# Designed miniproteins, single chains, part 61

Each design is a single chain, and the fold is of that chain. pLDDT is the mean over its residues in the fold that is shown.

## One batch from the design tools (miniprotein)

Design m2103
Fold by ESMFold2-Fast:
Structure m2103 (fold): chain A 87 residues (1-87)
Amino acid sequence: MSYEERIARRLLDEALELLKTHSEEEVLEKIRKAVMAIANQLPEERRLPSTEALARALARLLREHVPGLYERAKEVLDEVIREIAAA
């Protein structure tokens, strides 16, 4: 299992727990902040490729486990990737 796949599984588990007590909008904002925080801790040379791999893994997991959230989560993850790529 890659580092990015391990992190994606952790973020999925956190999102599933948060969905019990938080709105979908709050969960999406927490996902955005978590992915950005992880990206910003990575070395510059790994930041974009690792964040793209993480976003892909997380999107696949969300499609499987939370299909109702998937489309909006995909938009949030795509925004994060664009922000990282522009930096």
Scores: mean pLDDT 85

Design m2104
Fold by ESMFold2-Fast:
Structure m2104 (fold): chain A 86 residues (1-86)
Amino acid sequence: SMVLNEKEKEALRKIIEELYKKGHLIFPSDEEKEEVLNDPEKAYELIKEYIKQLLEDGFDVSKLLDSLKDEEAKKMFEKIIEEVKA
């Protein structure tokens, strides 16, 4: 169980929405997408796994970070990148 504040929960939601909008995340159904958007812990684990996969493939995640327009979403995404690298 992770401790997330309200800003971090909103940041995770915005990251999922942006990645989905740009085709970086695929959901089997709209119901599963809404489930992830309403569950910050699921959103965090999904983003973390996605970043981990990109880094293992040698992808430059900075381009994805730069695509996030929201400052809190960028900060949260950077935190997850550093957690995956540790």
Scores: mean pLDDT 81

Design m2105
Fold by ESMFold2-Fast:
Structure m2105 (fold): chain A 79 residues (1-79)
Amino acid sequence: SAAEAFVEAARPKAEAEARALAALPKEELEKYIEEAEKDKDEVDPRTYEIGMRVLEKALAGDLEGAVEAILEGVRLRAA
């Protein structure tokens, strides 16, 4: 399907983004989480939940979880 092809095309960029986030010091990721929480009411609730999960997975060192969360955001935008 077109949505599956679009998500798969985004995978290499999602992997690069997940690795870049996971390479940051934990203190920097915690700061990004704090900043995201401050802007919570200015974004769509589903977009906020996905973005927060990306940061939390990166903080935990869960690269595959971070990639999956990024791609879930891509699927949301493809709809």
Scores: mean pLDDT 82

Design m2106
Fold by ESMFold2-Fast:
Structure m2106 (fold): chain A 72 residues (1-72)
Amino acid sequence: AELARKAAEAAAKGDGEEAARYAGEASVQTHKNGGSEEAIRAAEAAAVYAASGDYERGAKMARLAAELQEKS
């Protein structure tokens, strides 16, 4: 929960790199905690976009991952 929240906060502040970093870590923790497949996929997509330099899409996916994780 904390990592997904930090990803969403970083995305809100325009820090796409930080958002994707936290989203990647959140995907691993969500998988271990039995979180939804959609939440894991959103966090993975955020990390992939950040790695490719697409920080805008990375931030958008990080926010989605946080929202889905809170619902799961």
Scores: mean pLDDT 68

Design m2107
Fold by ESMFold2-Fast:
Structure m2107 (fold): chain A 69 residues (1-69)
Amino acid sequence: DERGFRLARDSGSATIADRVGMSDDLIQRIIDDSRRRVRNPDLAREVTDALMKESQRIRKRLQELEQKR
């Protein structure tokens, strides 16, 4: 439901900063998460597989759309 979400003009930047945090804590968390994933080969494999599959799917879709043109 739409509830008056139209602050994409000027407040867009503020919302993005809030989402990413724009804090040292966020950077530290990303590093920690990265380290955790490397330690877990299972998770790294799953993430890599999902990423590869998604990337290929998006690429295929884009290519098919262009070729069908």
Scores: mean pLDDT 58

Design m2108
Fold by ESMFold2-Fast:
Structure m2108 (fold): chain A 98 residues (1-98)
Amino acid sequence: MKPTISDLKAESVSATELKVTFTLTGPAGSRYKVKVTATNLETGEKITKEKVVGPGQHSITLTGLKPGSTYKITVEVFDAETGEFVAKSKPITVTVKG
């Protein structure tokens, strides 16, 4: 089964923090490096956080965001052992609390 990303959501939890949640499907026992990128649509600045996970529901909190700014959120998935690209989410947008 090809790994897929679903239920991608982003919530502003503070004026500088964004909680990103998603579900990753894939073969049981697989390990993936997940890269979450928030791109400021006004400045082009990128904030990235990585986590090694298996299939299931995951949550990653990004910090250092600018209050009131709108960000484009993408999730990229790589094989944790080889670094091979596996999957990429469709982008979503979220506005940080001002």
Scores: mean pLDDT 84

Design m2109
Fold by ESMFold2-Fast:
Structure m2109 (fold): chain A 85 residues (1-85)
Amino acid sequence: MEEAIKALEEAGLTDAARYARKAVDAIKKGDAEKAQEYAKKMLEAAGLSESADGLGQMIKTLVEKGKKEEAIALLVGAAQSAVAR
């Protein structure tokens, strides 16, 4: 995840990188509501508002099921997609 956050920062997506860090912290704490909120804000800050609600819901569901590693992997994929576009 740190590499994906660094890629966001290098792409000039500083706010998205900040929200990605907050989303990872929320996922690690098992805070599904905050994980959803910050994942959504990450994509919104990256100019991908159309995908924000979908990512947020998936992250929330994974955290609620205790699938924290899968939630982080999904967030990494979303961050990489934001940089690639």
Scores: mean pLDDT 84

Design m2110
Fold by ESMFold2-Fast:
Structure m2110 (fold): chain A 60 residues (1-60)
Amino acid sequence: SRLEKLKELLRELERTIEEVREQIARTDPSNPILQGTLQLVLGSTETMKRRLEEKIRELE
């Protein structure tokens, strides 16, 4: 069902968010460009997760 597919995508997105957080943790804080890029990626993936959670809630 559509709901099952969205829940699967949510699980994949949660894994991606954790991987990005780990990359941030491993990145040299003296590299502001790389840090800024990773933070932007984290912010966008967290926004996607929020939208996906809203869609799941609408279908339940």
Scores: mean pLDDT 82

Design m2111
Fold by ESMFold2-Fast:
Structure m2111 (fold): chain A 84 residues (1-84)
Amino acid sequence: MSPQQKRELFLRFRIISLSSQGYVIRRRAKQLGDHELSERANELISRLRDLSANFDSVSLSTAEQQISEIDREIDRLEEEVRKL
C-alpha cells in the first residue's frame, strides 16, 4: 500500500469510529429524554455519512480537518450526555 492509501484507510476508520460514538450518544440521550442532544448527535452522524459518501471528491487535508472538527463536537456531546 502507498502512504496515501494508508492515510485514506486511517481516515475512513476514524469516520467509522466516530459514527459508532455518535450512535451511542444518540441512543443514551434518547433514553434519558434529551431530544435536543439526541438530534445534535444525529446531525453529526449525518455529516459523517455525507463525508464518507463524498470522500473521493475532497482533499485528504480537507477530510482530516472535517473529521477533527466532528471529533471535537462528539467529545462535547459525550461530556453533555455524561451529565444527564
Scores: mean pLDDT 86

Design m2112
Fold by ESMFold2-Fast:
Structure m2112 (fold): chain A 66 residues (1-66)
Amino acid sequence: MTELQERAVKLVEEGKLDEAFALYREHPDDVELRRALGDAMDRYFEKKGLTVQERAELERRFMRGE
């Protein structure tokens, strides 16, 4: 992974989802960053025991910058 991808993954693991998605919005054409964020979010939500609906809603909000 690039340093940028590693930083984004670490932010997700720390629960700083807004900061992680801000990095992605600064690099919207970085397909690998998007993939790394998606994978990290999936692992984070499984570890936290959130429902599929709660996970989907949070991801939609952060992807919209809300």
Scores: mean pLDDT 75

Design m2113
Fold by ESMFold2-Fast:
Structure m2113 (fold): chain A 69 residues (1-69)
Amino acid sequence: SAAKLEEVDIEELIKKYGKKKALVINAKTGEKEIKELGEVLKNAEKVLRVGEDVFVVEIDGEWYEVRLL
């Protein structure tokens, strides 16, 4: 199945994909940036996998959609 809302181990995710580039979209503002996934996740409190290469990440109470490139 292509999409599940499940919490992911942040350390495991950084180990596997931390140096890959990701499109990071602020869920409230729609602001977009391209960053390495590990840079995005270093301060993440929660990570939910919502697609094969799509995550929803909570950082300091803000939610971001993160797409692996």
Scores: mean pLDDT 78

Design m2114
Fold by ESMFold2-Fast:
Structure m2114 (fold): chain A 100 residues (1-100)
Amino acid sequence: IEKAISQLQAELDDISKLLEEYVDKLIAGDKSALYPMIALMIVASTADPENPVVYLGMGVLAWLQGDYERAIRYFRKAEEIGDEEISEKARRLRKEVEAA
């Protein structure tokens, strides 16, 4: 199991990038992105529980459910543990929730 996860490590970036694309589509109002995003979050979270893109997805799901406080917490977590690109995206999304 650990060896299989390690072999997939190079593909985790591709999964994370695809997850980011579905997050962006869902935020833009494309509801067809919801289930693909959830499926990718499950895969990414199983491979790496600390994947910052998973926290972006969790934040978006909380926001869609009207749980603004939880959405802000998840976006802050993604901002804290993500790279520059993910941190910037998480900060932007958090500000949008705070302005709603």
Scores: mean pLDDT 77

Design m2115
Fold by ESMFold2-Fast:
Structure m2115 (fold): chain A 60 residues (1-60)
Amino acid sequence: PVKPGETVTVRVRSPRAEVTEQGVREAMRSMKEAGVKLRLVVDGPPEMVELGRRAQEEME
């Protein structure tokens, strides 16, 4: 289990943007509520890469 204050790096790779967007959003919400520092790296279509970058900025 990850303790509060620890940093977790999550790499997401998906061929389909729709499924990835919902999954990323839910994962970010859960990590934020747990008090974990999150570093997110998203590989895939440009839309998903940009989504991951913006999500990481919001978590900082």
Scores: mean pLDDT 62

Design m2116
Fold by ESMFold2-Fast:
Structure m2116 (fold): chain A 72 residues (1-72)
Amino acid sequence: SEIEKKLEEMRKLVEELEAKLRELAADPSVPPIEVAKRGFLYIALKTEVDLAERKNEYNEGAKERIRALLEE
């Protein structure tokens, strides 16, 4: 279904965000405070995606925020 495809897209974006956060955490040139800030945002956005999947409802706002964090 359309909703199923959109939820899969959101899940993939959250997985990309997690991977990016792990890379930033491993980079000694990135200040620890910036890693921490992105970590808090990741947890909040992951929670929104988890809730969207449980309700079977698409959350475009969460997708846009994840995309913005991936772009830096």
Scores: mean pLDDT 83

Design m2117
Fold by ESMFold2-Fast:
Structure m2117 (fold): chain A 69 residues (1-69)
Amino acid sequence: NDARLLALAERLAGQTSRRDEAAAHIEAMRRHLELAKEAEEQGDLETASKHVALAVGHALRLVGLLVED
């Protein structure tokens, strides 16, 4: 559920002092999820999977910005 994931990411980004970095990861997530959807609609499941993996990678980096050691 892309809309739910993006809404959660936006809420989490509001909780970090590194808001610009968080915003960059959210924008990258949006872009990759859109490209994954386009590839899926064209039947290119390999390209779709690569873009989903990149979006997940940005989500994990965003979570990393929120976790203190």
Scores: mean pLDDT 77

Design m2118
Fold by ESMFold2-Fast:
Structure m2118 (fold): chain A 62 residues (1-62)
Amino acid sequence: KTEIIEGKGPNAKEAAEAVKKLEGVKRVVLIDDTVYVEVDKESVEEVKKVLESHGLEVRVLE
């Protein structure tokens, strides 16, 4: 029901703050230039778009 999305890039902190505001986001972990987002499956596309808009390289881990 949830997926883990990884975003990596120099704007990771700004991206993390932006995705925390999205519906369906359960957890956000920021480690240096990498953000891990636990999100409802239905909201994966929106989270990916927000992370990509901040210039992050995005991967789905689940």
Scores: mean pLDDT 83

Design m2119
Fold by ESMFold2-Fast:
Structure m2119 (fold): chain A 65 residues (1-65)
Amino acid sequence: SEAQEAAAKETAKKLNEIGDALDEALKKAKEAKAATRAAGGSTTEAFRAAVLALEEALRAAGGDK
């Protein structure tokens, strides 16, 4: 029972970390898109910048399994 409670607590922590990481990744993607557009970049360039920012943030969040 104590082991199940510990596992549930670890799962809850991981879910919260994933949620926070996703929110941060989306924020960074939005910022990269806005910055690229403000610099006179095309819609395609803004999209690429957003994707790269999203990938980098998600990679940082997924760091150690």
Scores: mean pLDDT 78

Design m2120
Fold by ESMFold2-Fast:
Structure m2120 (fold): chain A 85 residues (1-85)
Amino acid sequence: SLVEEIVNEGMMLSLEEARKILEEAGFGKTADKIIEKYGRRARLVLPVLAAAIRHGAKPTEEQLLKAADLIVEGKVEEAFKVLFS
């Protein structure tokens, strides 16, 4: 599925690479907010968000923050509905 492809691609990205992808998409400050909020768990979240953007997701900042919360809760499919809506 698209979800599985994006998750697998995200697992290949470092936190630094994921942050750079988000920054190039205009979400550098949003990425920093997620890192501050989730600490170590940000390394599980930012790569998935970055991979989703690379697969054509065009979220708002509010959608990115909501998707980050859902990913931390293990609700990855719900996060993808937000990111691709």
Scores: mean pLDDT 86

Design m2121
Fold by ESMFold2-Fast:
Parts: structure tokens; sequence; C-alpha cells
Structure m2121 (fold): chain A 97 residues (1-97)
């Protein structure tokens, strides 16, 4: 139970970080958004072994970073939101198991 609670807490922190990155992108602060997305990616890589939806979130975060580096803010936001959806699904499934 404690290990499960800790993993859900870690997923929640990643979700907050991705949400902050999306807000930075919406404000045109691509540099801050990239820093936040790269931090979220590293945290997600450590958790991807625990659930397939976490692995999907990692793949979408990698695409969000790629588009942000290209200055394609709209695509970066879209992929960051997809990552957020998968992180949310993983947290919900882990909470029920």
Amino acid sequence: KEEKINKIAELTLIQITVFEAIRALEKGDVESALRLLENALEMTKKLEKYHPDVKKAREYLEKAIEFAKQGNVDEAIEYARKALDYLSKAAEKLAKE
C-alpha cells in the first residue's frame, strides 16, 4: 500500500509538471516549457516499468519536446496533453489495483 501510494504521488507530481509546461507554452515561454517537459520525461522514464500507460505518456512527452524544440507550440501542447491523459489513466488504474 505504501509503495502504491508513493507511485501515485510520483505520477501526480509528473502531471503537475506537465500542466505547468503546457501553461508555459501557452504564454510563449518555450525555454521554461522545455525544462519542465525534460524533467517530466526523466521522472516518467523511472516509472514506465510499472504500467503501459506510463510508457505511452513517455512517448508523447518525447514528441512534445521535439515539437517545442522546433518552435511548433500548438503540436507541443497537443502531445503534452496526450501525455497528461495517459499519466492520469495510469494513476487511476494503479489506484484500483
Scores: mean pLDDT 86

Design m2122
Fold by ESMFold2-Fast:
Structure m2122 (fold): chain A 73 residues (1-73)
Amino acid sequence: SEAEERAKAIAEKGKAFGEAAAAEVRAMATLEEQLAFIDRLWREMKQAYEDNKDEGEVLKAGLAGALAVLRER
């Protein structure tokens, strides 16, 4: 169904963005840079959820990926 196709597309975008965000945070030299990136992404996610829940879900996956890198350190 269209709903299943849409859900799969959002999940795939979220996974790709989460992996990209994790890679960016891993490449950062300092904890200060990593925290600034996460803070910006958190603000973008909050804003997106008010206007577009699907975009909010993708950004939430990005935030989860970035946070996972901090948990590794």
Scores: mean pLDDT 82

Design m2123
Fold by ESMFold2-Fast:
Structure m2123 (fold): chain A 76 residues (1-76)
Amino acid sequence: KVDELFEKGREAYKSGNYEEAIKYFEEAVEQALKNGDYKKASEAYRFLADVYEKLGETEKAREYYQQAIAFEKKAK
C-alpha cells in the first residue's frame, strides 16, 4: 500500500539511506498513479525532490518538485 511505502521511504530518509528512500518513493509514485491518487503521487514527488537535493542533484530535485506541483494541482 502507498502509505506503507511512504513510511518505509521516510524511515530510510531519516537514516540517511537516500538510495533506499528513492526506491520506496518511486514505488509509491507508481502505486499512487495506478490508484488515481494524485495527492499521494504529489507527496511522493516532493520526497524524491528532497532526497535528490540531499544528494546534490539539484537539477533532478527541481524536476521532481515541478512534478509534485503539477500533480497537486491535478488532485483538485
Scores: mean pLDDT 84

Design m2124
Fold by ESMFold2-Fast:
Structure m2124 (fold): chain A 82 residues (1-82)
Amino acid sequence: LEEEIKKYEEERRENLELLRRYNDKSNELDKQAQEALKKGNKEEARELILESASYGVEAIGYAVGAVVNKRKAERLRKELEE
């Protein structure tokens, strides 16, 4: 049980790190899309918007994973102390 708690805590930290990276990438791509749109590059802007959205969706996935792993660790910790 203690080893499982540590594993879920580690997975949560990994999920939070990936959340930050993917969210940052999504924001960067959105800024690039806005610049492409200002320059009249509509096709490039569309591709960048879709890529930004993809990274944003993955970031949400990592955020959910972090919450799930936190709850799993908390549940096991409660069982360990009983």
Scores: mean pLDDT 84

Design m2125
Fold by ESMFold2-Fast:
Structure m2125 (fold): chain A 87 residues (1-87)
Amino acid sequence: SEVKKLLEELRRALLPVAREEGAKAGLSEEEVEEGIEKAVKALEKAVNNATEAAIEGLEEMAEAYRKAGLEEIAKIIEKLLEIIKKK
């Protein structure tokens, strides 16, 4: 339940950023939305089957978003990491 809520928060936070960058790159809104949906589903699978590699990947992702100035997205990923690392 908590994972599902965080993934939906992540999707909502990513969509406007991805739409803005996608438009600059010449991507359609459908391509951007499909890309985000695939990314969120892949992340859900990684969280549910968490391995050391998945934890490392999420840590790198959070750091990358923080360095890009996308703090809200980084914080959501950090909350997902807390869930993975606890149980």
Scores: mean pLDDT 78

Design m2126
Fold by ESMFold2-Fast:
Structure m2126 (fold): chain A 107 residues (1-107)
Amino acid sequence: DIELHYTGEQQQILDEVLALLAQLPRPERTLSLEEAKERLLEIQKEHLKLAFTREITDEKYQALVDEVVDLLLQHPEEEEQRELLSFVEMNGLITLQDILDRLRELL
């Protein structure tokens, strides 16, 4: 059994992320939930490669955050968004705080 442990702070960030996602316009869904998870794994591989070569820049990191936000907006159902956010957190791809900060800038 996979147990997800959220701190009270992480739970508050998650709830705010979901609330802000609900306020943004929905783009056309181009990827299924499973295809979105596959794309997140590709983003993680790119992030790890850039980190290993010390080529990660603020601009490249922001581009990765923007791709994750776009995937979340393509999946407007809360259950699917929670699943994608859980997947992102479990894989250490980007932080929930980085997603929250980006969403606040878009509103």
Scores: mean pLDDT 73

Design m2127
Fold by ESMFold2-Fast:
Structure m2127 (fold): chain A 86 residues (1-86)
Amino acid sequence: PPSVPQEIRDLLTEFGTSISSSGTLTIEELKEMAKLLEEGRFEELLQKLLKEGKISQELADALLNNPEAQNILLEILKIKVEELEE
């Protein structure tokens, strides 16, 4: 969406690409992350991703301040789950 700054969108795109290329996240882990976002347990998801070095602090801060970016992240996670299951 145009309301999300391009830099944040680029960070989200990089994150999505990293999930696909690294193979470090399982389908079950991606589903759990999506569930945490849907349940509003976003802080738990961010802490996990930051601890594992999967996202930058800048992206984490951007997601906390931009609900639209959180929706994009959820969409990315769901798409990756479906791609891996199909």
Scores: mean pLDDT 74

Design m2128
Fold by ESMFold2-Fast:
Structure m2128 (fold): chain A 56 residues (1-56)
Amino acid sequence: MDELQRQAEISQEVAERYREAVRAASEAGRASGDLLGVTLPVQQEINAEANRRLAE
């Protein structure tokens, strides 16, 4: 498979996971009244996973 195709697939997968995780974190953050405190850690964790996948 083309390198660009593989990276595009990983990016799409990461984007979908990111949207779902941020949505869930936003709901939890709104319920607790600390949206940024909940969302920011999740965002950083997803970025770290994406970097690991792209580095492979």
Scores: mean pLDDT 68

Design m2129
Fold by ESMFold2-Fast:
Structure m2129 (fold): chain A 99 residues (1-99)
Amino acid sequence: MEKIKEELKKIRIESSKELARELAEKLGIVPPDETADLSELVKYAFNEMDKRGATLEELNTLIGLVLRAIGDEIQKELEIGKKYNLSWEELNKLSLEIL
């Protein structure tokens, strides 16, 4: 059970780091803490875009990156659920415990 929580936490850390990397590479946004969760990174990125007067094209790129990051994280969490034969309710409970 602890191993499952560790794998879920690792997925969240990796998803956040990957989004932070793409934000820096594609949009020049360097988050203050790359270990922040996905929602904090998203909020930071939109605030930075607003502050710098980003173009609609840059905003569209940000939206694309965010949607892919969220989708990838969910898919990886579902794969852990399948791997350990967890119900949706059990997976959701474990997910909330690592927040």
Scores: mean pLDDT 80

Design m2130
Fold by ESMFold2-Fast:
Structure m2130 (fold): chain A 95 residues (1-95)
Amino acid sequence: LTPTTGANGIVLGQLGIFRRLRDAAEENRSELSEEEKQQLIDLAETRAKYAGDLKKNNGTDQSLVDDLLEEIVGILRTAGASQEYIDRVESLARS
């Protein structure tokens, strides 16, 4: 119905996926593999860049972008990322 705004729908879907991944990790109480940790870190970095791009669009809700960034930081911490890496990802989203 709205092909151009479908990208925003996908980003919102990613928020749901992030929440499910975090909840699944907590519920399973299983340690994430090194591969899964790296995948989460890489995905979070990519999403942080997209969040930054969304902030530049006047039609995008800034509160939604900030919520997305908080979720990303939480995922990085769950993955065991260093504080330096988390700070770098947050900086990418701000740029």
Scores: mean pLDDT 63

Design m2131
Fold by ESMFold2-Fast:
Structure m2131 (fold): chain A 73 residues (1-73)
Amino acid sequence: NNQLAIDHAQQALALLRAGGPLAEAIALVASARAYSSDPEAQEHLDQARRALRAGRTAEAIEHLQQALAILQQ
């Protein structure tokens, strides 16, 4: 369900912008990936998760925005 993927990705983005818990943001990105049916969006969500695990929050935000742009088409 792309709507659930969008909702979880938006929640992850808001949490990261607020400086919230990294583990919760990673879980939200994983959920967004699981609900997505779009392979290009899934790739960006996988990249966001990798960036978060590496402490690269700005890069993760970029990938989340790219995934959201794809899912909202």
Scores: mean pLDDT 88

Design m2132
Fold by ESMFold2-Fast:
Formats: C-alpha cells, sequence, structure tokens
Structure m2132 (fold): chain A 90 residues (1-90)
C-alpha cells in the first residue's frame, strides 16, 4: 500500500520519496476521512524530520481540523500534543 511505502521510506530516511507517497495518499482520500488525517500527520512528521517546523505545524493543523470535523477527539489530541512539541523547537 502507499501508506506502507511512505512509512518504509521514512524509516530509511528517504524523506523526498516518503513525501511523494504521502501526497499521493492525500489526493486519493476524500476530505474528512481518517486516512486523510493520518496522511496529513505523516506529511507533518516528514517536514519535522527535515527541520521545516513551519510546514510541520501547518500540516498538523490540517490533520487536527480533519480529526475534529470527524469527531475523532483522541486522534486530534495526539496531533495537538505533537504540534506543541514542534512549536517548542522553533
Amino acid sequence: SLLEKARKAMDEGKFEEAEQYVKELIKKYPKGSPERAVALMLLAEIYEKKGDFEKAIKYYDEAIQVAKEMGLDSLAEKFEKKRKEIEKKR
């Protein structure tokens, strides 16, 4: 799956390849899907690992919004915690 390819690329430090797989996932999943929220979180993690904290925060904010719109409060809280950790680094 694209998700497995993205995670493997991240684990191998191939962040540009991981970003391509995640962007393809985002295009495939409709707005307001849990899969889209997870894909946005992965994109945020990629940018965090690349040191682009502004883009990381942007994509965490998008993931939080999708999770909240779906009533996935526990998932939204996890993303908010990750966002706060990144905000301390900038």
Scores: mean pLDDT 82

Design m2133
Fold by ESMFold2-Fast:
Structure m2133 (fold): chain A 80 residues (1-80)
Amino acid sequence: SMIEQLQADLDNSEEQFEQLKKDLETAKTEKERLLVEFGLLVVRSEYYFLAQRAKKLGDDELAARAEALAKEVDKLLKEM
């Protein structure tokens, strides 16, 4: 179903976010930190897109989860 595909897309974006958090911990150079920052901007955009899509499909719980993850990315970006 469209909801199952959306859930899979959200799970994939969460795996990307987890990898970016690990990359941030191991970043030693300004270039490495900038690459993580750009990756986080992409994942943030994906989460907001998925949240909007979930709302249109009537899945308010999935939308709230995606929005919460987007806000977590925003917090991390502000700390960089």
Scores: mean pLDDT 87

Design m2134
Fold by ESMFold2-Fast:
Structure m2134 (fold): chain A 60 residues (1-60)
Amino acid sequence: MIYRVTGIAKDKKTGETTVYVKEASTEGELRQAEAEIRIKLAKLEEEFGAEGELKIEKID
C-alpha cells in the first residue's frame, strides 16, 4: 500500500504556490511525512503569511 502526502502553500501577496509531495509505504512513514510537511507549511505561514493545505491520498 502506498500513500501520497501533498502539502500546498499559497502566498497571499504574490499568488505563488509551493507544493511538497512525499510517498509513504507504511503507516509509520505516512505519519512522519505528514509531520514533516506540516512543519514546512507552518514555517511558510509564519514567514510569508501563506495558506497551507495538507492532503493524504491512498494510491494503489
Scores: mean pLDDT 79

Design m2135
Fold by ESMFold2-Fast:
Structure m2135 (fold): chain A 120 residues (1-120)
Amino acid sequence: MWFLEHSTEELLEAAVEGVRAAVEELRRRGKPDAATVEAALAAAEAALARPEMSPEVAYTLARSGLILLASLMPTDEELEAFLERLEGADEEELRRLAALAAEFAAGTVEARRREAARAA
């Protein structure tokens, strides 16, 4: 998990705030639709276009990554269990999940960039 290995405490805390924001959104709106997924991908791509890693970038990547992970849940019951796990997570587990979400968003954007380059 390269994000966790290279993150400062400030970047990790911003990523955790991003996860909390995504959990609140998912609680209000339920499973992400295609438009919400595309918006999350666009936000992650814009964040990765910035010249340096910042708390704002870490927040955006973690928030977007969690929305993308939630979109992969096949049932509402599995989404509910996922959100309950996040809400019950201790500080260390929440930091690990935030780092994973940020890496997932970054990896998804990079994969889409590589596919677009091959298709051109």
Scores: mean pLDDT 81

Design m2136
Fold by ESMFold2-Fast:
Structure m2136 (fold): chain A 97 residues (1-97)
Amino acid sequence: MRYTIIVKVSGLSASSAKELAEKIKKFAEEKAKELGLKDVEVKVEIGADEAVLEITFEGSKEAAEKLKKKVEEFAKKEAEELGKKEGQKPEVEVELK
């Protein structure tokens, strides 16, 4: 089945949001391959105050849920570290469809 993970990051500068989005994209692509997911596509949109990633792929529901959890944990950790450097408190939202 086809799934989409949507990652939204807010509360970082545009530069840090772009850096985080590139890290999340690379991480998601690597973990999706490890989980045997196919037709992996990552779309990234960087705004002034928000970054949005859409990760689309084909696989099992179990593998999709595992990827969502790994991406969410990674994104929250990396956002917190970047926010600490900037004195900001970033917010990360992750949805699986």
Scores: mean pLDDT 83

Design m2137
Fold by ESMFold2-Fast:
Structure m2137 (fold): chain A 74 residues (1-74)
Amino acid sequence: TTVEERDLVDLRMVGASTTVGDTQNTGTLVLETPDGQEVTITMVNSATTSSWLDVDRADADGRLSGRVTTVVNT
């Protein structure tokens, strides 16, 4: 089992999409940093892989902080 974590700090969600496959669903989040740069995060859900987002805080400007976790089972 492999665990990967990615921290999100003060990011605004500017786009989201989901692709449903035969054996795997993929979610993509496009987030904007305070400096106006884009960060793309891919989340995968399948029989062997699970991804989820934990939101630790959200501010009045709509920026969120949290963590994306992905677990891959061998």
Scores: mean pLDDT 75

